# Designed miniproteins, single chains, continued (5), part 68

Each design is a single chain, and the fold is of that chain. pLDDT is the mean over its residues in the fold that is shown.

## One batch from the design tools (miniprotein)

Design m18355
Fold by ESMFold2-Fast:
Structure m18355 (fold): chain A 102 residues (1-102)
Amino acid sequence: MSDIERLLAFAEELKERFPQFAQPVDLAAQPDYLDIVPNPLSLDTIIERIRAGEITTVEQFYAAFQQMVDNVLKYYPEGSPEVLEALAARDLLDAFVAELLG
């Protein structure tokens, strides 16, 4: 399996584990979101970028995922469920990338 196919499978699994990050943020429900987070990202957005050939390396995937985590940390208060889940998702990503590249 190619690295890209493994990244796609991993991202799809994370959508099931962390459904709050699966889809883009509803800007109608959170109208201040773009003032705090100018570059919104969701797992669906990252998956679409991989399928479109915009993310072609493990390093590009890691950078996009880290931006998604950083967006959560900027918008939500420390210790919130959203922040705790984002940190858990990052830990899973770090373990996955270490295995993939090691």
Scores: mean pLDDT 80

Design m18356
Fold by ESMFold2-Fast:
Formats: sequence, structure tokens, C-alpha cells
Structure m18356 (fold): chain A 98 residues (1-98)
Amino acid sequence: AALPVIKAIVSIKVDTKEELEEIRKEVFKLAEQIGISLVEQVGEDGTFVFYDASRERLEELIKQIQEWAKEKGAKVDSISIGPVSEAVQELPKEYIKN
């Protein structure tokens, strides 16, 4: 059986590719600083997906993203954090490897 994984999704309103690039760089930097290595940008709409075994790390990342967005005047459209209470065998090994 795989380890439990927590998934967080943050969607930020993006109007230009230049704005998306700034948001992407900051989000990836904040994730790296917190110790969340499994980060993916989904499409070109400002949606980011994070995987970690620690809910506390994901909540800290979300808080820092919201703080940065507020300071920069960026709009956060949606935030979701959901425990994968039972990791499925189909999850990539990178997401469940310790």
C-alpha cells in the first residue's frame, strides 16, 4: 500500500503570459523554500498543483502564496486542499516516495 498523500490546488487569475511567468516563479520559489518539491503548473491559466505528505507544509505554502498575492494585487480565484486518505496505486512514485 502507498503512503497517504495530500493534494493542494491553487488557482490565480492571470490576464497575460508575463503575469503568469511572475506568478509561476514566485509559487515555485515559495514551494522550494518550504520544502515542497512536487509542484506542477497546470495549463496556462494560473493553476498550480502541490503534493506532499504533510498537510502543515501545504497550508504554510498556501498562506504564503495568499500573502504574496495580496501584496502584489493578484486575485486568488480558488484554493482547495484535500487529503488523499488512501493513496491509490496509480499515483506517480515521485509523489509517494520518501
Scores: mean pLDDT 72

Design m18357
Fold by ESMFold2-Fast:
Structure m18357 (fold): chain A 62 residues (1-62)
Amino acid sequence: SVDPYLELLKSNNPNVKLNALQQLSKLDPSFAEGLTQLLIKELPPNDPALPKYRAFLKELQA
């Protein structure tokens, strides 16, 4: 059931990706945390989406 959300992670829209990560975190929090960390690592350091993913990662780790 994670496969549809993995397809959404290919989107160029950071809000679509964030929504997919939020849905994944309800199914498998550890998997969603790992994917969020990977996305943060793969994005350019000045990417405008980075603050959104970092905030979400912080919420997952709280």
Scores: mean pLDDT 78

Design m18358
Fold by ESMFold2-Fast:
Structure m18358 (fold): chain A 93 residues (1-93)
Amino acid sequence: MVKVEVKKQSVVVTGPDGRRVVITTTTDPKEDPLKGIKIEVGEDKVVVTTPDATYTVTADSFTITFKNGEKLVITPDKVTYTDASGKVTVIEA
């Protein structure tokens, strides 16, 4: 099972083995860091919806989709980042 912690400028995802993935956002939370944040836990995924981004965690991937069109996909073999203009950057593990 995956643990998700939401901070002022980041989301920390802790895996079952204690490994962490830190996702940094450039948008400050409005007044309350948890205001407007929705967390849904399913059998095979966790979805965290914030005013600025949607975070989807599955057994084999972590996806963050920003309102401005930026997208980050983390898988065991690579990290794929798509900027707001649609330019794709692949970072291999």
Scores: mean pLDDT 65

Design m18359
Fold by ESMFold2-Fast:
Structure m18359 (fold): chain A 68 residues (1-68)
Amino acid sequence: AASVAAVAAALAANQSLFSAAEIAAISTFLLALQNGASAKTAVLAAMAATGVSAATIVATLQKVNALA
């Protein structure tokens, strides 16, 4: 598993592989984690901010983590 910083760097380097909504959702998720939120709270925050489903957030995180 990659660190939050490594996942953020991988997302920034590979933005063309993701939709604007996916980028916004993962960015919100990573910011929530950096602010001390649990993974569950971070997913809920990303869903609330972007309208992206939890399943899509998890799938996008798996893709970004594979690139990190």
Scores: mean pLDDT 80

Design m18360
Fold by ESMFold2-Fast:
Structure m18360 (fold): chain A 82 residues (1-82)
Amino acid sequence: VPSLEELRAAAHAELQKRLDEFNKKKLPQVQQQIAQIQQQYAGNPKQAGLEQYKLYLEMIIEAGEVISAVVAELQARKAAAA
C-alpha cells in the first residue's frame, strides 16, 4: 500500500509533467493571441487590457483543470489503497 508521502511525491512529479506539457503546447498559442489582441485593439488600450486579462483567466482555468484531473486520480488511488 503506498504511503501518503509516496502518493504526494508521485502526484508532484505527474503534475509537473502535465503542466510542462500544457505550457509547451499552450504558451505559443497564448502569445499569438496576445499579439492579435494588441493589434485588434491598438486604438483602445483599456479593451486590449481586458481581453488580455480574459485570456489569462482562461489559461488559469485550463491549468486548474489539469491540476483537478491529477487530484482526482490521486483520490482514486488513495481510495483503492484504503
Scores: mean pLDDT 78

Design m18361
Fold by ESMFold2-Fast:
Parts: C-alpha cells; structure tokens; sequence
Structure m18361 (fold): chain A 66 residues (1-66)
C-alpha cells in the first residue's frame, strides 16, 4: 500500500541520514527498534547520537504509524 511504501522510504531515509553523519550503525539500530514498535528506546538512542536529523526522523515515523 502507499502507506507501507512511505514508511519503508522513511526508514531507508533514516539509515541514509545516519550514513551521511557517520552514524550508520546507530541509525540501523534505531530502525530495528522502530520496526519492533519500541519508539521510546528509538527516540532515546537518536537523542544520544546528538543528531537532530535522526531525532526528527524517529518523531515523524511514529506519527506516520499512528
């Protein structure tokens, strides 16, 4: 569905943003947590990286699945 395609693209975008900032491993871990519905843990990890892009990405993905 279109919604599933948007979610997959958003998750891919998170990994790419992580790669650009040298945080690819952290971004992949965040995506894994998001796929498990562990949003609070994903947000905490994103904040720990200090990357506004990863934090914003987690917030937007949570809104997209609600």
Amino acid sequence: SHHMMELERALEGLVEAGRVYGLEEEARKIVELLKQGKYDEALALARETGSPALEAGVVEIKKLVE
Scores: mean pLDDT 82

Design m18362
Fold by ESMFold2-Fast:
Structure m18362 (fold): chain A 81 residues (1-81)
Amino acid sequence: MQQQADNGNADAWVQLGTQYFNDGNYDQAISYYQRAIDLDPNNYQAWSGLGSVYQNQGNNDQAQQYYDQAMQLNPNNVGLQ
């Protein structure tokens, strides 16, 4: 209920997408993550969320593309060395 109120709309869509993903509703999860990206294309959590959905659907090539986009937007996420 208390949220960062200035430009949090994309984060709200990411949170909704994550809830549907956890519920196994991948089509709705994709829809909400896409809305987050439409509002804020720099929202790396939305790109990562799409990657997770596609990976769970067995589309590893598409998942890798979304994860790569998320990594590019969040370079402070230390990869495996």
Scores: mean pLDDT 77

Design m18363
Fold by ESMFold2-Fast:
Structure m18363 (fold): chain A 60 residues (1-60)
Amino acid sequence: MRDRAVRHTRLASSALMDGDDAAAERHLAEALRAAPSPELQAGIRTAVENSRRFAEEDRA
């Protein structure tokens, strides 16, 4: 169910940009649960971490 993992990854990134850390954490958990491979899980973690850093820099 790769599409579900991708969708939740996008929602997590969007939540981080909105400053909703709780929603971002929930969507990250759902994305990781839906990821069919360790490679995709690593990619999701990297993408969300990059979004978090960008959101933090934008707020600073």
Scores: mean pLDDT 78

Design m18364
Fold by ESMFold2-Fast:
Structure m18364 (fold): chain A 100 residues (1-100)
Amino acid sequence: GSAAAKGRLYQIAGDAAGEIFEEEYGPETGKAVRDALTALGNGDEQAFEEAVAKLRELPHGERALAAVDYLKANEDDIFGVAAELSGRALKLRAERKKKE
């Protein structure tokens, strides 16, 4: 159904955003971003609040929270957002591979 498709798109966006935020701010921030977007896509209010609380405790978590809020406000464009974030994550992986 459409709800399952929405959940999958949020998972894709969450995985990509998590990888981007992990590179810039570390693994705890990346994980919390991924967890927040996955929970939002699944309608899991408890998991979403736990991820948001974790982001509030982390350095630069406010920037990650702004990104989560932007995605929540633009959930009708989640396909476009997921595609853009996935493209950025792929470029990030390619850059890491060249530096190793």
Scores: mean pLDDT 78

Design m18365
Fold by ESMFold2-Fast:
Structure m18365 (fold): chain A 60 residues (1-60)
Amino acid sequence: SAVEENAFIAQTSVDYYRAGLSPEQAREAALKQGLPQDVADQIGTGVTVIRRAAEDRAAR
């Protein structure tokens, strides 16, 4: 389902961010694992969003 796919994308984005991957590296890793291009693109975007949130917290 879309809800399950969105949860998977969110969790994978967090996992890749914690592993130190950039958005581009996260997209590449997802593609290498055989995930569809649209899912890989969403994971890359997810890492970007997490990085922006982390930068905002670090500015305090």
Scores: mean pLDDT 86

Design m18366
Fold by ESMFold2-Fast:
Structure m18366 (fold): chain A 73 residues (1-73)
Amino acid sequence: ASPKFDLTVTKTDGTTTTLTGIDPDNPEDAKKVAELVSKLEEGDKVTITDDKYKFSGTVGADGNLVDVTHEPV
């Protein structure tokens, strides 16, 4: 199966929401991710960490991630 990952969203006001142990093969976890993504606003920071890599980005004015970084953990 695919590795599990953690998803963290940090809002511009400093509030942080974290989903841990997300299984991409689990439809319930996929729905939680989709709901969190739907609430993203410009300037929010998104971090995804799995067993090998950490992916980070900032939400841009068009709703896409900008300033994307990808680094081994």
Scores: mean pLDDT 76

Design m18367
Fold by ESMFold2-Fast:
Structure m18367 (fold): chain A 69 residues (1-69)
Amino acid sequence: MDALRRQGDQALAAGDYREAGRYYRQAADASTDPQEAAELYLRSAGAFARAGDLAEAARYGRLAQEARE
């Protein structure tokens, strides 16, 4: 998980927003902590929004809400 999060951070820094979104989503899926999963889904949603993938951004934003319930 930590490796996926770091890859997401590196992709984000490089401007590869879709790649960052995918890594953060994979990190969220691998998380056993609901709070951490929610934060990673939010990061994924933000990255997809920056990439212009609004449907993916909405989807992972919704998953962040579900992870926190």
Scores: mean pLDDT 83

Design m18368
Fold by ESMFold2-Fast:
Structure m18368 (fold): chain A 90 residues (1-90)
Amino acid sequence: SKEEEVNEALELVKEAYEKNPLATQEEILKETLSKAKSEYEKELIEAMVYEDFEKLKELVPEELLEEVKKTIFELQTKSGIERIKEFVLG
């Protein structure tokens, strides 16, 4: 189902950030796209990693959109903070 593919794509993105919290968006894409099982999952992953919420609105069922947006925002914000800390503090 689309719900299952959305959850699978979201889990892949979450796992990639958990394995490397300092990963760039490009590094997360490389890791996650290698594990994608369908074209739809690849489009979901790209939209999630680049925070393309307009594309996510087109791809994700309305019922899941707010949860997906919230999760992606939290992951990207946390990753950004960790990169800034590493740069400033060494």
Scores: mean pLDDT 79

Design m18369
Fold by ESMFold2-Fast:
Structure m18369 (fold): chain A 85 residues (1-85)
Amino acid sequence: SEKNRQLGEEYRKKADEVYEKDPSNALEVTQLLLQSGNHYLQAGDYEAAGESYQRAADILLEHRPEDKVLADALREISAELREKA
């Protein structure tokens, strides 16, 4: 739906703003990117959803290597969604 696509964009923008202000807020940035990906997925925008999940994984690995299991899961979801796009 158009509303879910718009929410995906809004959450991605919020994630960018939080990251630019304080990259150490990796958990907050990751949560915002997960919300973005979830809304894009509900909109059927598999490419945009995959991009949001991939960015979440990258930020977790860079700032929180202890969350590798979650990051790996997000990478797998991203790859599967991009194959479907």
Scores: mean pLDDT 87

Design m18370
Fold by ESMFold2-Fast:
Structure m18370 (fold): chain A 93 residues (1-93)
Amino acid sequence: DEVLERLKAAVRTGVRMALRLGILAPEEAARLEAELAAARSVEEVLELLRRWGMDDKALERIRELVEKLPEMDEIERALAEVEIAFIVFAHLR
């Protein structure tokens, strides 16, 4: 549950970064956030990111970070969330 919520928060941050920089239209950002909110598992989030155009290398990196989250301290988790947000943002360009 905490892992899923942290992943969703990181992905949402990436979407919001793209919105704030004018890369996504408000309607596009709202649609992506709605799709993200509906995801019920880590695998559903990864499938969404694949549909959004994310490549296998980026998806594998996000999966690695997510799998390590339970073993991380709070600083390591924050850094992992920033990395996930940046990967998402980079692929929305």
Scores: mean pLDDT 87

Design m18371
Fold by ESMFold2-Fast:
Structure m18371 (fold): chain A 85 residues (1-85)
Amino acid sequence: MRILVAGRGAEDVAREGLRRVRELAEQAGFAVTHAEVSGPTLTAEFAGDMSEEQARALAEEIERALRQAGMDEVWVWVNPASMYR
């Protein structure tokens, strides 16, 4: 399973949001394959050998954490392994 995260907000909010999101993913047993803040834009990718249900639950926690941090825009996608390159 992979979880893709993109968001936009103030740079300081994006940096704090990424740090929290990274901690949530690592605690859930996902590896951080990509994590970046570039100005107002946050992008991250997490990978793990987890169920779709676990990935969806983590995606919901990530979206909630970023919204609570004050991100203006948040997008979270869960991709099954069969959709990976």
Scores: mean pLDDT 79

Design m18372
Fold by ESMFold2-Fast:
Parts: C-alpha cells; sequence; structure tokens
Structure m18372 (fold): chain A 87 residues (1-87)
C-alpha cells in the first residue's frame, strides 16, 4: 500500500514537471483510491491553477468532476466558477 502511494506520488511529480496535467489528474484519482487524499487535493489544486492560466475548459471540467468524486467541494466549486468566467 505505502509503496504504491510513493510510486504514484513520484509519477505525479514527473507528469507535472512535463506539463502533462491530464496524466497528473488520472494519477491523482489513483492516489485518492489508495487513500492518499492529501496528494490528490494537492494535484487538483495545481491542475486548477494550470487550467486557469491556459484557459483549458476541458481540463477544468475534469478537475471539477474529480474534485466532486473525491469530496473536495471547495475545489470543485472553484473549478466550476473559473469555467463560467472563461466560457
Amino acid sequence: MEEERKKVREEIDTAIKQGKMNEALELAKRAYELGDKETAERVLSKALMFAMFTKDLDLLNEIAKLAREGGFEKLAQEAEDVKRVLS
């Protein structure tokens, strides 16, 4: 369990460094499934900032969906609010 969480965190850091935010979101979902909610929330927050900067509505939709599924209500609301401003 802990070895899988560590591996997922390393893969997330690599995806973020490479600007692969969609890959980072898939890894954040896996982190959440492994019980690593802190890592999942951190990744969703970084992806939200990236999506805001790049005006990526598809990425904002995915962030809002994953945040709701993970119970991160504030992040989900922030993603929806940003999407409304950008659309």
Scores: mean pLDDT 83

Design m18373
Fold by ESMFold2-Fast:
Structure m18373 (fold): chain A 59 residues (1-59)
Amino acid sequence: MSADAQTVGRVAAGEARRAGASEEAAERIGKLVADMVDQGASAQEVARAGREAMEEALA
């Protein structure tokens, strides 16, 4: 995993925690986003997947 992917994943996990997601959900969201960035997904695809995962975690 690239440093950029790790940074984006860490930020996404932090945002999930601030929004009230559990630690497990925050880690899952961070990993998902980091993996997508590492695989070359677009910023739009990453943002959409992150939003969907966040909505599921907070439901």
Scores: mean pLDDT 80

Design m18374
Fold by ESMFold2-Fast:
Structure m18374 (fold): chain A 85 residues (1-85)
Amino acid sequence: MELIKKAEEALKNGDYKTALEYFIEAVERGEEIPRELVQKAIDAFPKVELEDPLRYAELLMKAAARTGDTVGAMYALSLVEEARL
């Protein structure tokens, strides 16, 4: 869970892009992301200009769904739809 700690530290420092990159790496590696960190990543997403926002949004949606957070999963899904536009 070192990637999760790095993501939390980046969020604390206001480095939202680095934080989202660490969250996405953790999801891709199959690490369990705590619900509160998934929510923070979702909240940080619109604050960062990403090179591939669709991929990031889809991975956040998968992470939110795994935590059983249906509201967070629905919000992440809305980010996926926005990234397609």
Scores: mean pLDDT 69

Design m18375
Fold by ESMFold2-Fast:
Formats: sequence, C-alpha cells, structure tokens
Structure m18375 (fold): chain A 61 residues (1-61)
Amino acid sequence: MSAAELRAEIERLKAQLSPEQQAIVDRALANLEAQAPSLSEEARTLALQILLQEIRELLAQ
C-alpha cells in the first residue's frame, strides 16, 4: 500500500473504534506527523503499516 492508501485504511478502521480508542489512534498519528520531517518516505510508510497492523490486532481481540 502507498502512504495515502494506508492513511485511508487507518481512517476507515478508526471509524469502527470507540471514541476513546479513536483518541488513542489520533494521538499516535500526531506523534508520527511530529516525527515525519525527520523520517524517509519509506520509514514513514513502514510506521503507518505498523500502526495499521496494531489497530487490526486490537480490533481482532
């Protein structure tokens, strides 16, 4: 997936979470954006993939 596709999937899954869980995801995304200027495009894409996988694992439990 591209970074744009990963962000779209994260937003789709976030809509399925409770408001409290959505706040946690928003905080994680804000933390990634704060680090984004120091990251390569590949590193940013990988970080989004890891976040997406963590959200999916949370939803699976």
Scores: mean pLDDT 79

Design m18376
Fold by ESMFold2-Fast:
Structure m18376 (fold): chain A 94 residues (1-94)
Amino acid sequence: SERQKLLDEFYEIMKEIYDKIEVEEAKRKVEDLVYRVHLMIEMNAPASRIREVVDRYKAEIEKILREAGTPEEKIQEIVKLIDKATDIAVEVNR
């Protein structure tokens, strides 16, 4: 189904993000973000609510990575992947 394809693509991108991160604290934030978005999709949360929650986690992940000395280009690559995964997640609820 289209819904299952979008879910699979979302989890594949989130796994790519997890694998690109070397910082354990940031990996834990990514795991929590995946869990929160999964629950919101299952509960048919509106796109605006999903984006709000993602923006909060995205800011925290960026902060952790910068404080750990992650290069800015790598942080921006991770941010772009989070944005891509979010765009897919909100389509599941449409």
Scores: mean pLDDT 90

Design m18377
Fold by ESMFold2-Fast:
Structure m18377 (fold): chain A 91 residues (1-91)
Amino acid sequence: MKSPLQGALLGVVDILAQRLLEQGFPEKTVEAIKESLVKIINNTNMEDTKARELFLDQAAKILLTNGVSMELVELAVQSFEEAVKLVENLE
């Protein structure tokens, strides 16, 4: 069952994928990034602060390894942190 937090994080992945396509990244590269991010989101216990910090570090590494700029990586990490904060405030 998909938690509200997992749903919000997957929404951030979709927005990030669209931005990468608009910046001229190949569709195959964007799909590989999306699949990697979705996999770690689905396998991370987002209620554990340590697991959440590890997720953010892994997400940044996936983006950097695929040639995403540091500026966009920082924006993506910030977007994931904001999604977490929004869902926590709705509890």
Scores: mean pLDDT 80

Design m18378
Fold by ESMFold2-Fast:
Structure m18378 (fold): chain A 88 residues (1-88)
Amino acid sequence: MHTVTLTITLKTSSVEVAEKLKEEAPKIAEEVLKQNPEVDSVEIEAEVDAEKKEVTFTITATAKTGEAASRAVFEAGHRLKELRDKLE
């Protein structure tokens, strides 16, 4: 079993966008897990920095292969960036 962690920080136009991204993170984790049958778990932790208008995500995936775990964390990160861009 392989575990991969990816940390990304996204700049947002407002604290409200950062908070919406934090709220949506669990749903993105569930959808990535559902779409990736070789992945056993996906967890996303989010921290909002109101002063900088940034949100930092710590994305962790566990899978049968390192490639599958890596794909899952990058897919989750990409989906968070797309959602941020859509909310801007």
Scores: mean pLDDT 86

Design m18379
Fold by ESMFold2-Fast:
Structure m18379 (fold): chain A 55 residues (1-55)
Amino acid sequence: MPASPAVLEAVRDAMEQVMETGDPAAIKAAIDWMKRTYPGDPQTEELVARAEARA
């Protein structure tokens, strides 16, 4: 589902904070949520790649 740029920026900030905690279970849950909610979105795809590197 397409989201506004402001919503995507908020999601990005939240994901960066989750990655900073170093909790692989939380990171993986967030990855799964993004893949289901924003499939094929290039902005979330970059976040997913970064989060997968942390998991």
Scores: mean pLDDT 72

Design m18380
Fold by ESMFold2-Fast:
Structure m18380 (fold): chain A 65 residues (1-65)
Amino acid sequence: SYDDFVDALNRGQDAYDAGDYQGALDAYQRALDLARGLGPDEQSRPVIDALQRQVDHMRQQIASL
């Protein structure tokens, strides 16, 4: 649901702020998966694209540590 998506985003931000980058990545990945499940429309497409870029960027940062 949309509420699950928002919860996943909030968990990702909380984990990131706590320095738990792996937990943040896992939560943002869940948010991305949930957003994809909400359907391919004009509203969801930019959100999915932005989340995918965020996940990719965090994966690169973690891999570079």
Scores: mean pLDDT 77

Design m18381
Fold by ESMFold2-Fast:
Structure m18381 (fold): chain A 78 residues (1-78)
Amino acid sequence: MKEIEELKKEAEELKRRLDELVERARTLSLDDPAFRAELAELERRAVELGERLKEAGLYELAEELLRYVSEAGLRLAE
C-alpha cells in the first residue's frame, strides 16, 4: 500500500506542477523556451509515472494523469 500511496502522491504533485506552469504562462510570455522545456520534462515524467501506475494496476489514475498532461499542453498552446 505504501508504494501505491507514493505513486498517487507523485501523480498529484505532477498535476500541481502542471497547474503552476499553466498559471505562470498566463502571466508571462508563452514564447519563452524555458516553459516549453519544463512542459516537455513534465510530459516525460508523466509517461514514466503512467507506466508505473499501470504496472501497479492503477489504470484509471494513469489515464487521468495522461489526460491531464494533454489538456495542460493544449491550454499552453492556446
Scores: mean pLDDT 76

Design m18382
Fold by ESMFold2-Fast:
Structure m18382 (fold): chain A 81 residues (1-81)
Amino acid sequence: SSVSEELIKKIAEETGLPPEVVKKILNTYYELVDERGFDVSYEEIAAELRKKGLDVTAETVEKIIKLAKDLVAKKAAEKLE
């Protein structure tokens, strides 16, 4: 998995979700992107997670994915506070 433990922890801190939930959301997103390309929707990701027993909304999935993309971009820009 290309998802770092550091990224998972930071998203968990900002959203208040357990790290295990964040990891499942991100892993499901990357799995679906690998299978169906970058046009996979947040509702498809949420539906797949619900099939796996995780009660999440498309809005929660969107928030997590957007935050992950923002944090990766920020790290790539080497911005430290």
Scores: mean pLDDT 77

Design m18383
Fold by ESMFold2-Fast:
Structure m18383 (fold): chain A 94 residues (1-94)
Amino acid sequence: MEESKEELKKAIEYAKKGDGKKATEELKKAGELIKKNPDDSVLPYVVEAADASKKSGIREAVEEALEIAKIILKHSENPTKAIGAVLRIIGLQL
């Protein structure tokens, strides 16, 4: 959905800048939008947000991105992409 993509893009930009509080807040907003309307097309943005957050040391944002990927997996009609995203983000927490 367009709204969840915009919040994910904001989270990515804040994470790249090292703004952990704003990155986490935007991911939480994206998660609430995705809970209402799960959409597999946002998975690349979720993974990018997790990657950017890991590189910036923002652990809470990585955890929020994982929760979003799990929500998409639970509601996905094509679970393969969502499983891949979940496993990749779990790897970032190690």
Scores: mean pLDDT 83

Design m18384
Fold by ESMFold2-Fast:
Structure m18384 (fold): chain A 88 residues (1-88)
Amino acid sequence: KKKENIEKAIEKVREAISVAYQAGANQELLDKAKAYVDKAIESLKNGDFEEAEKNLRKAIDYALQAAKEAGSETAIKLVEEARKLLDE
């Protein structure tokens, strides 16, 4: 279920961004992650699942960097769960 997995992955990345923000993560990295999440949501609404996945993977990369730099194990776990959903 590509659409459902992308939707669940978006939710987990958004949660990871929120957790990383609370942990004091780099705001520029979080803003980049958020921008790519917004692009993924737009692509998903347009039925472009390939573009949605590409944008979401970029959001995951920025969110994971922010989470690791902040030392937030909870945010790291959420981002890794999002990536696994896209690999199914």
Scores: mean pLDDT 88

Design m18385
Fold by ESMFold2-Fast:
Formats: structure tokens, sequence, C-alpha cells
Structure m18385 (fold): chain A 80 residues (1-80)
């Protein structure tokens, strides 16, 4: 949960996605697995918005959109 809070703040600060899409991005990373989450945190630590966007895209491609939308709603309730 702490990793997700850090990613939320960083994604918004770096303007990687629009605010309304941040929970979809977080859902994609969580569903993408621990390795993808760690890569995203590393890109965030380096301030690499381009790399972070690529990692989020990989997570989105690896999962069904319906699963992403459902997880995004869950994360919005937990992290708002």
Amino acid sequence: IEKLKQLKEGILKLKVVEEEDVYKALAALELGGEELMEQALEALKNGDAVKLREIIAKGLESNDIDDILEKAKELEKLLS
C-alpha cells in the first residue's frame, strides 16, 4: 500500500497520466506484478517520466481492461 501511495504521488507530480487516469495506471502496475512495480518505483526515483509511462503501458497491455477497471475502483477507495 505504501508503494502504491508513492507511485500515485509520483505519477501525478511527473504528469505521466491525467489525474482521472491515475488509478488505472496504479491498477495496471499492481496487476503487472512485483517486478513491474519495482521497475516503476525505480523510474520514479530517477524522475524518468518517459520510462514510467512505458512501464505503465506494459502493465496495461498485460491485463484485461475489465480487470484493470475493477482494480482501479478498489484502489481509488483505498488511496483517496
Scores: mean pLDDT 81

Design m18386
Fold by ESMFold2-Fast:
Structure m18386 (fold): chain A 92 residues (1-92)
Amino acid sequence: MISVSVAVVKDGDVLKVRRAGPSLEEFRQTLEEVLEEAEKLGAKRILVTIDADSQEEAEKMLKEAIRIGEELGLKVVKSRVIGTRGVILLER
């Protein structure tokens, strides 16, 4: 089962970690909520962490998460998959 976490990053600190459900709709909703929190905190960056059961699942979810982030006006600063873990750093 895929697990996705979305967090605000401010001054090198990871804040306001939220878990998203496995669906793309749940991820979009969680990302929008975290974006609102980032705006209130004056934070520019958001960290998305994907933990999957396979590398293929992690890579697929990473591509979809990037697409959703870009649709919401976010810039991809860094993204990578190592084994079954995906990480995306987004900037608003």
Scores: mean pLDDT 84

Design m18387
Fold by ESMFold2-Fast:
Structure m18387 (fold): chain A 94 residues (1-94)
Amino acid sequence: SEGRKKALKRRLDSLYETFKKYFKDDPEAQKKIDEIYNKLKSLIDNNAPVEYLNAKITLIYQYLSRKDFDKALEVINKTLEELKAELERIRAEQ
């Protein structure tokens, strides 16, 4: 729903601001945080399933809290691949 999409966007923005402040002195981490934020924001803007993205956002930011950037990037990249395949499937069935 529109309300759930707005709530997810607000949650993502809050997490992004928090982690940018947490890693303020780490330019490499800042770039990875920016990449993850932009990819997630793009998925929300393209109407990816809210409940699915909410779970993935939780997992990604749990990895970021542990400085496990490799796993965080793995999760977002797999999410992008899964959603791309699903969108292509939906288009093929129309």
Scores: mean pLDDT 84

Design m18388
Fold by ESMFold2-Fast:
Structure m18388 (fold): chain A 85 residues (1-85)
Amino acid sequence: MSVDEKLEEIEKRGVEKVREILKKNGITDPYTIKLAEEAVREATRLDLGGLYGYLSELSKYVSEETLREIQKVLLETLRESGEVL
């Protein structure tokens, strides 16, 4: 499996996890869902600046508890991507 294929699978898992967190917390707003998905994509690329920007915006639309759950997924995504790169 190539590095690109591994990163694609890491991104896919992270996106699936944040979607499940948002769904479990009753969040159906497309904009909020997109912010969380983009945060996962930036984490997969180790783009900390982009990741921080999306997290800052997301914090306006989700509870502190939901944000902590999303942050846990993002930390796992950063770790997995760092092991591949």
Scores: mean pLDDT 86

Design m18389
Fold by ESMFold2-Fast:
Structure m18389 (fold): chain A 75 residues (1-75)
Amino acid sequence: MSDEEKEKLFQEIDKDGDGFITTAEALEFFVDKEKSGKNLSAQEAVDIIMKADTDGDGRLDYEEFKKAVDEVEKL
């Protein structure tokens, strides 16, 4: 996935436009095969999201989201 595609997806998930997405919103995205392009289980998605949430605040900024997408691409 290109950086431009990652940015576009982040903007689509970030419904409030605050520059953050919740871990719940990220989970919904990653388990959706049509949106993520991967057939992830809920468990796999949770593990990747928790690893990307470096602040431990239950929210992902764009850099943390990009890290999560990179981990998904390695699968």
Scores: mean pLDDT 74

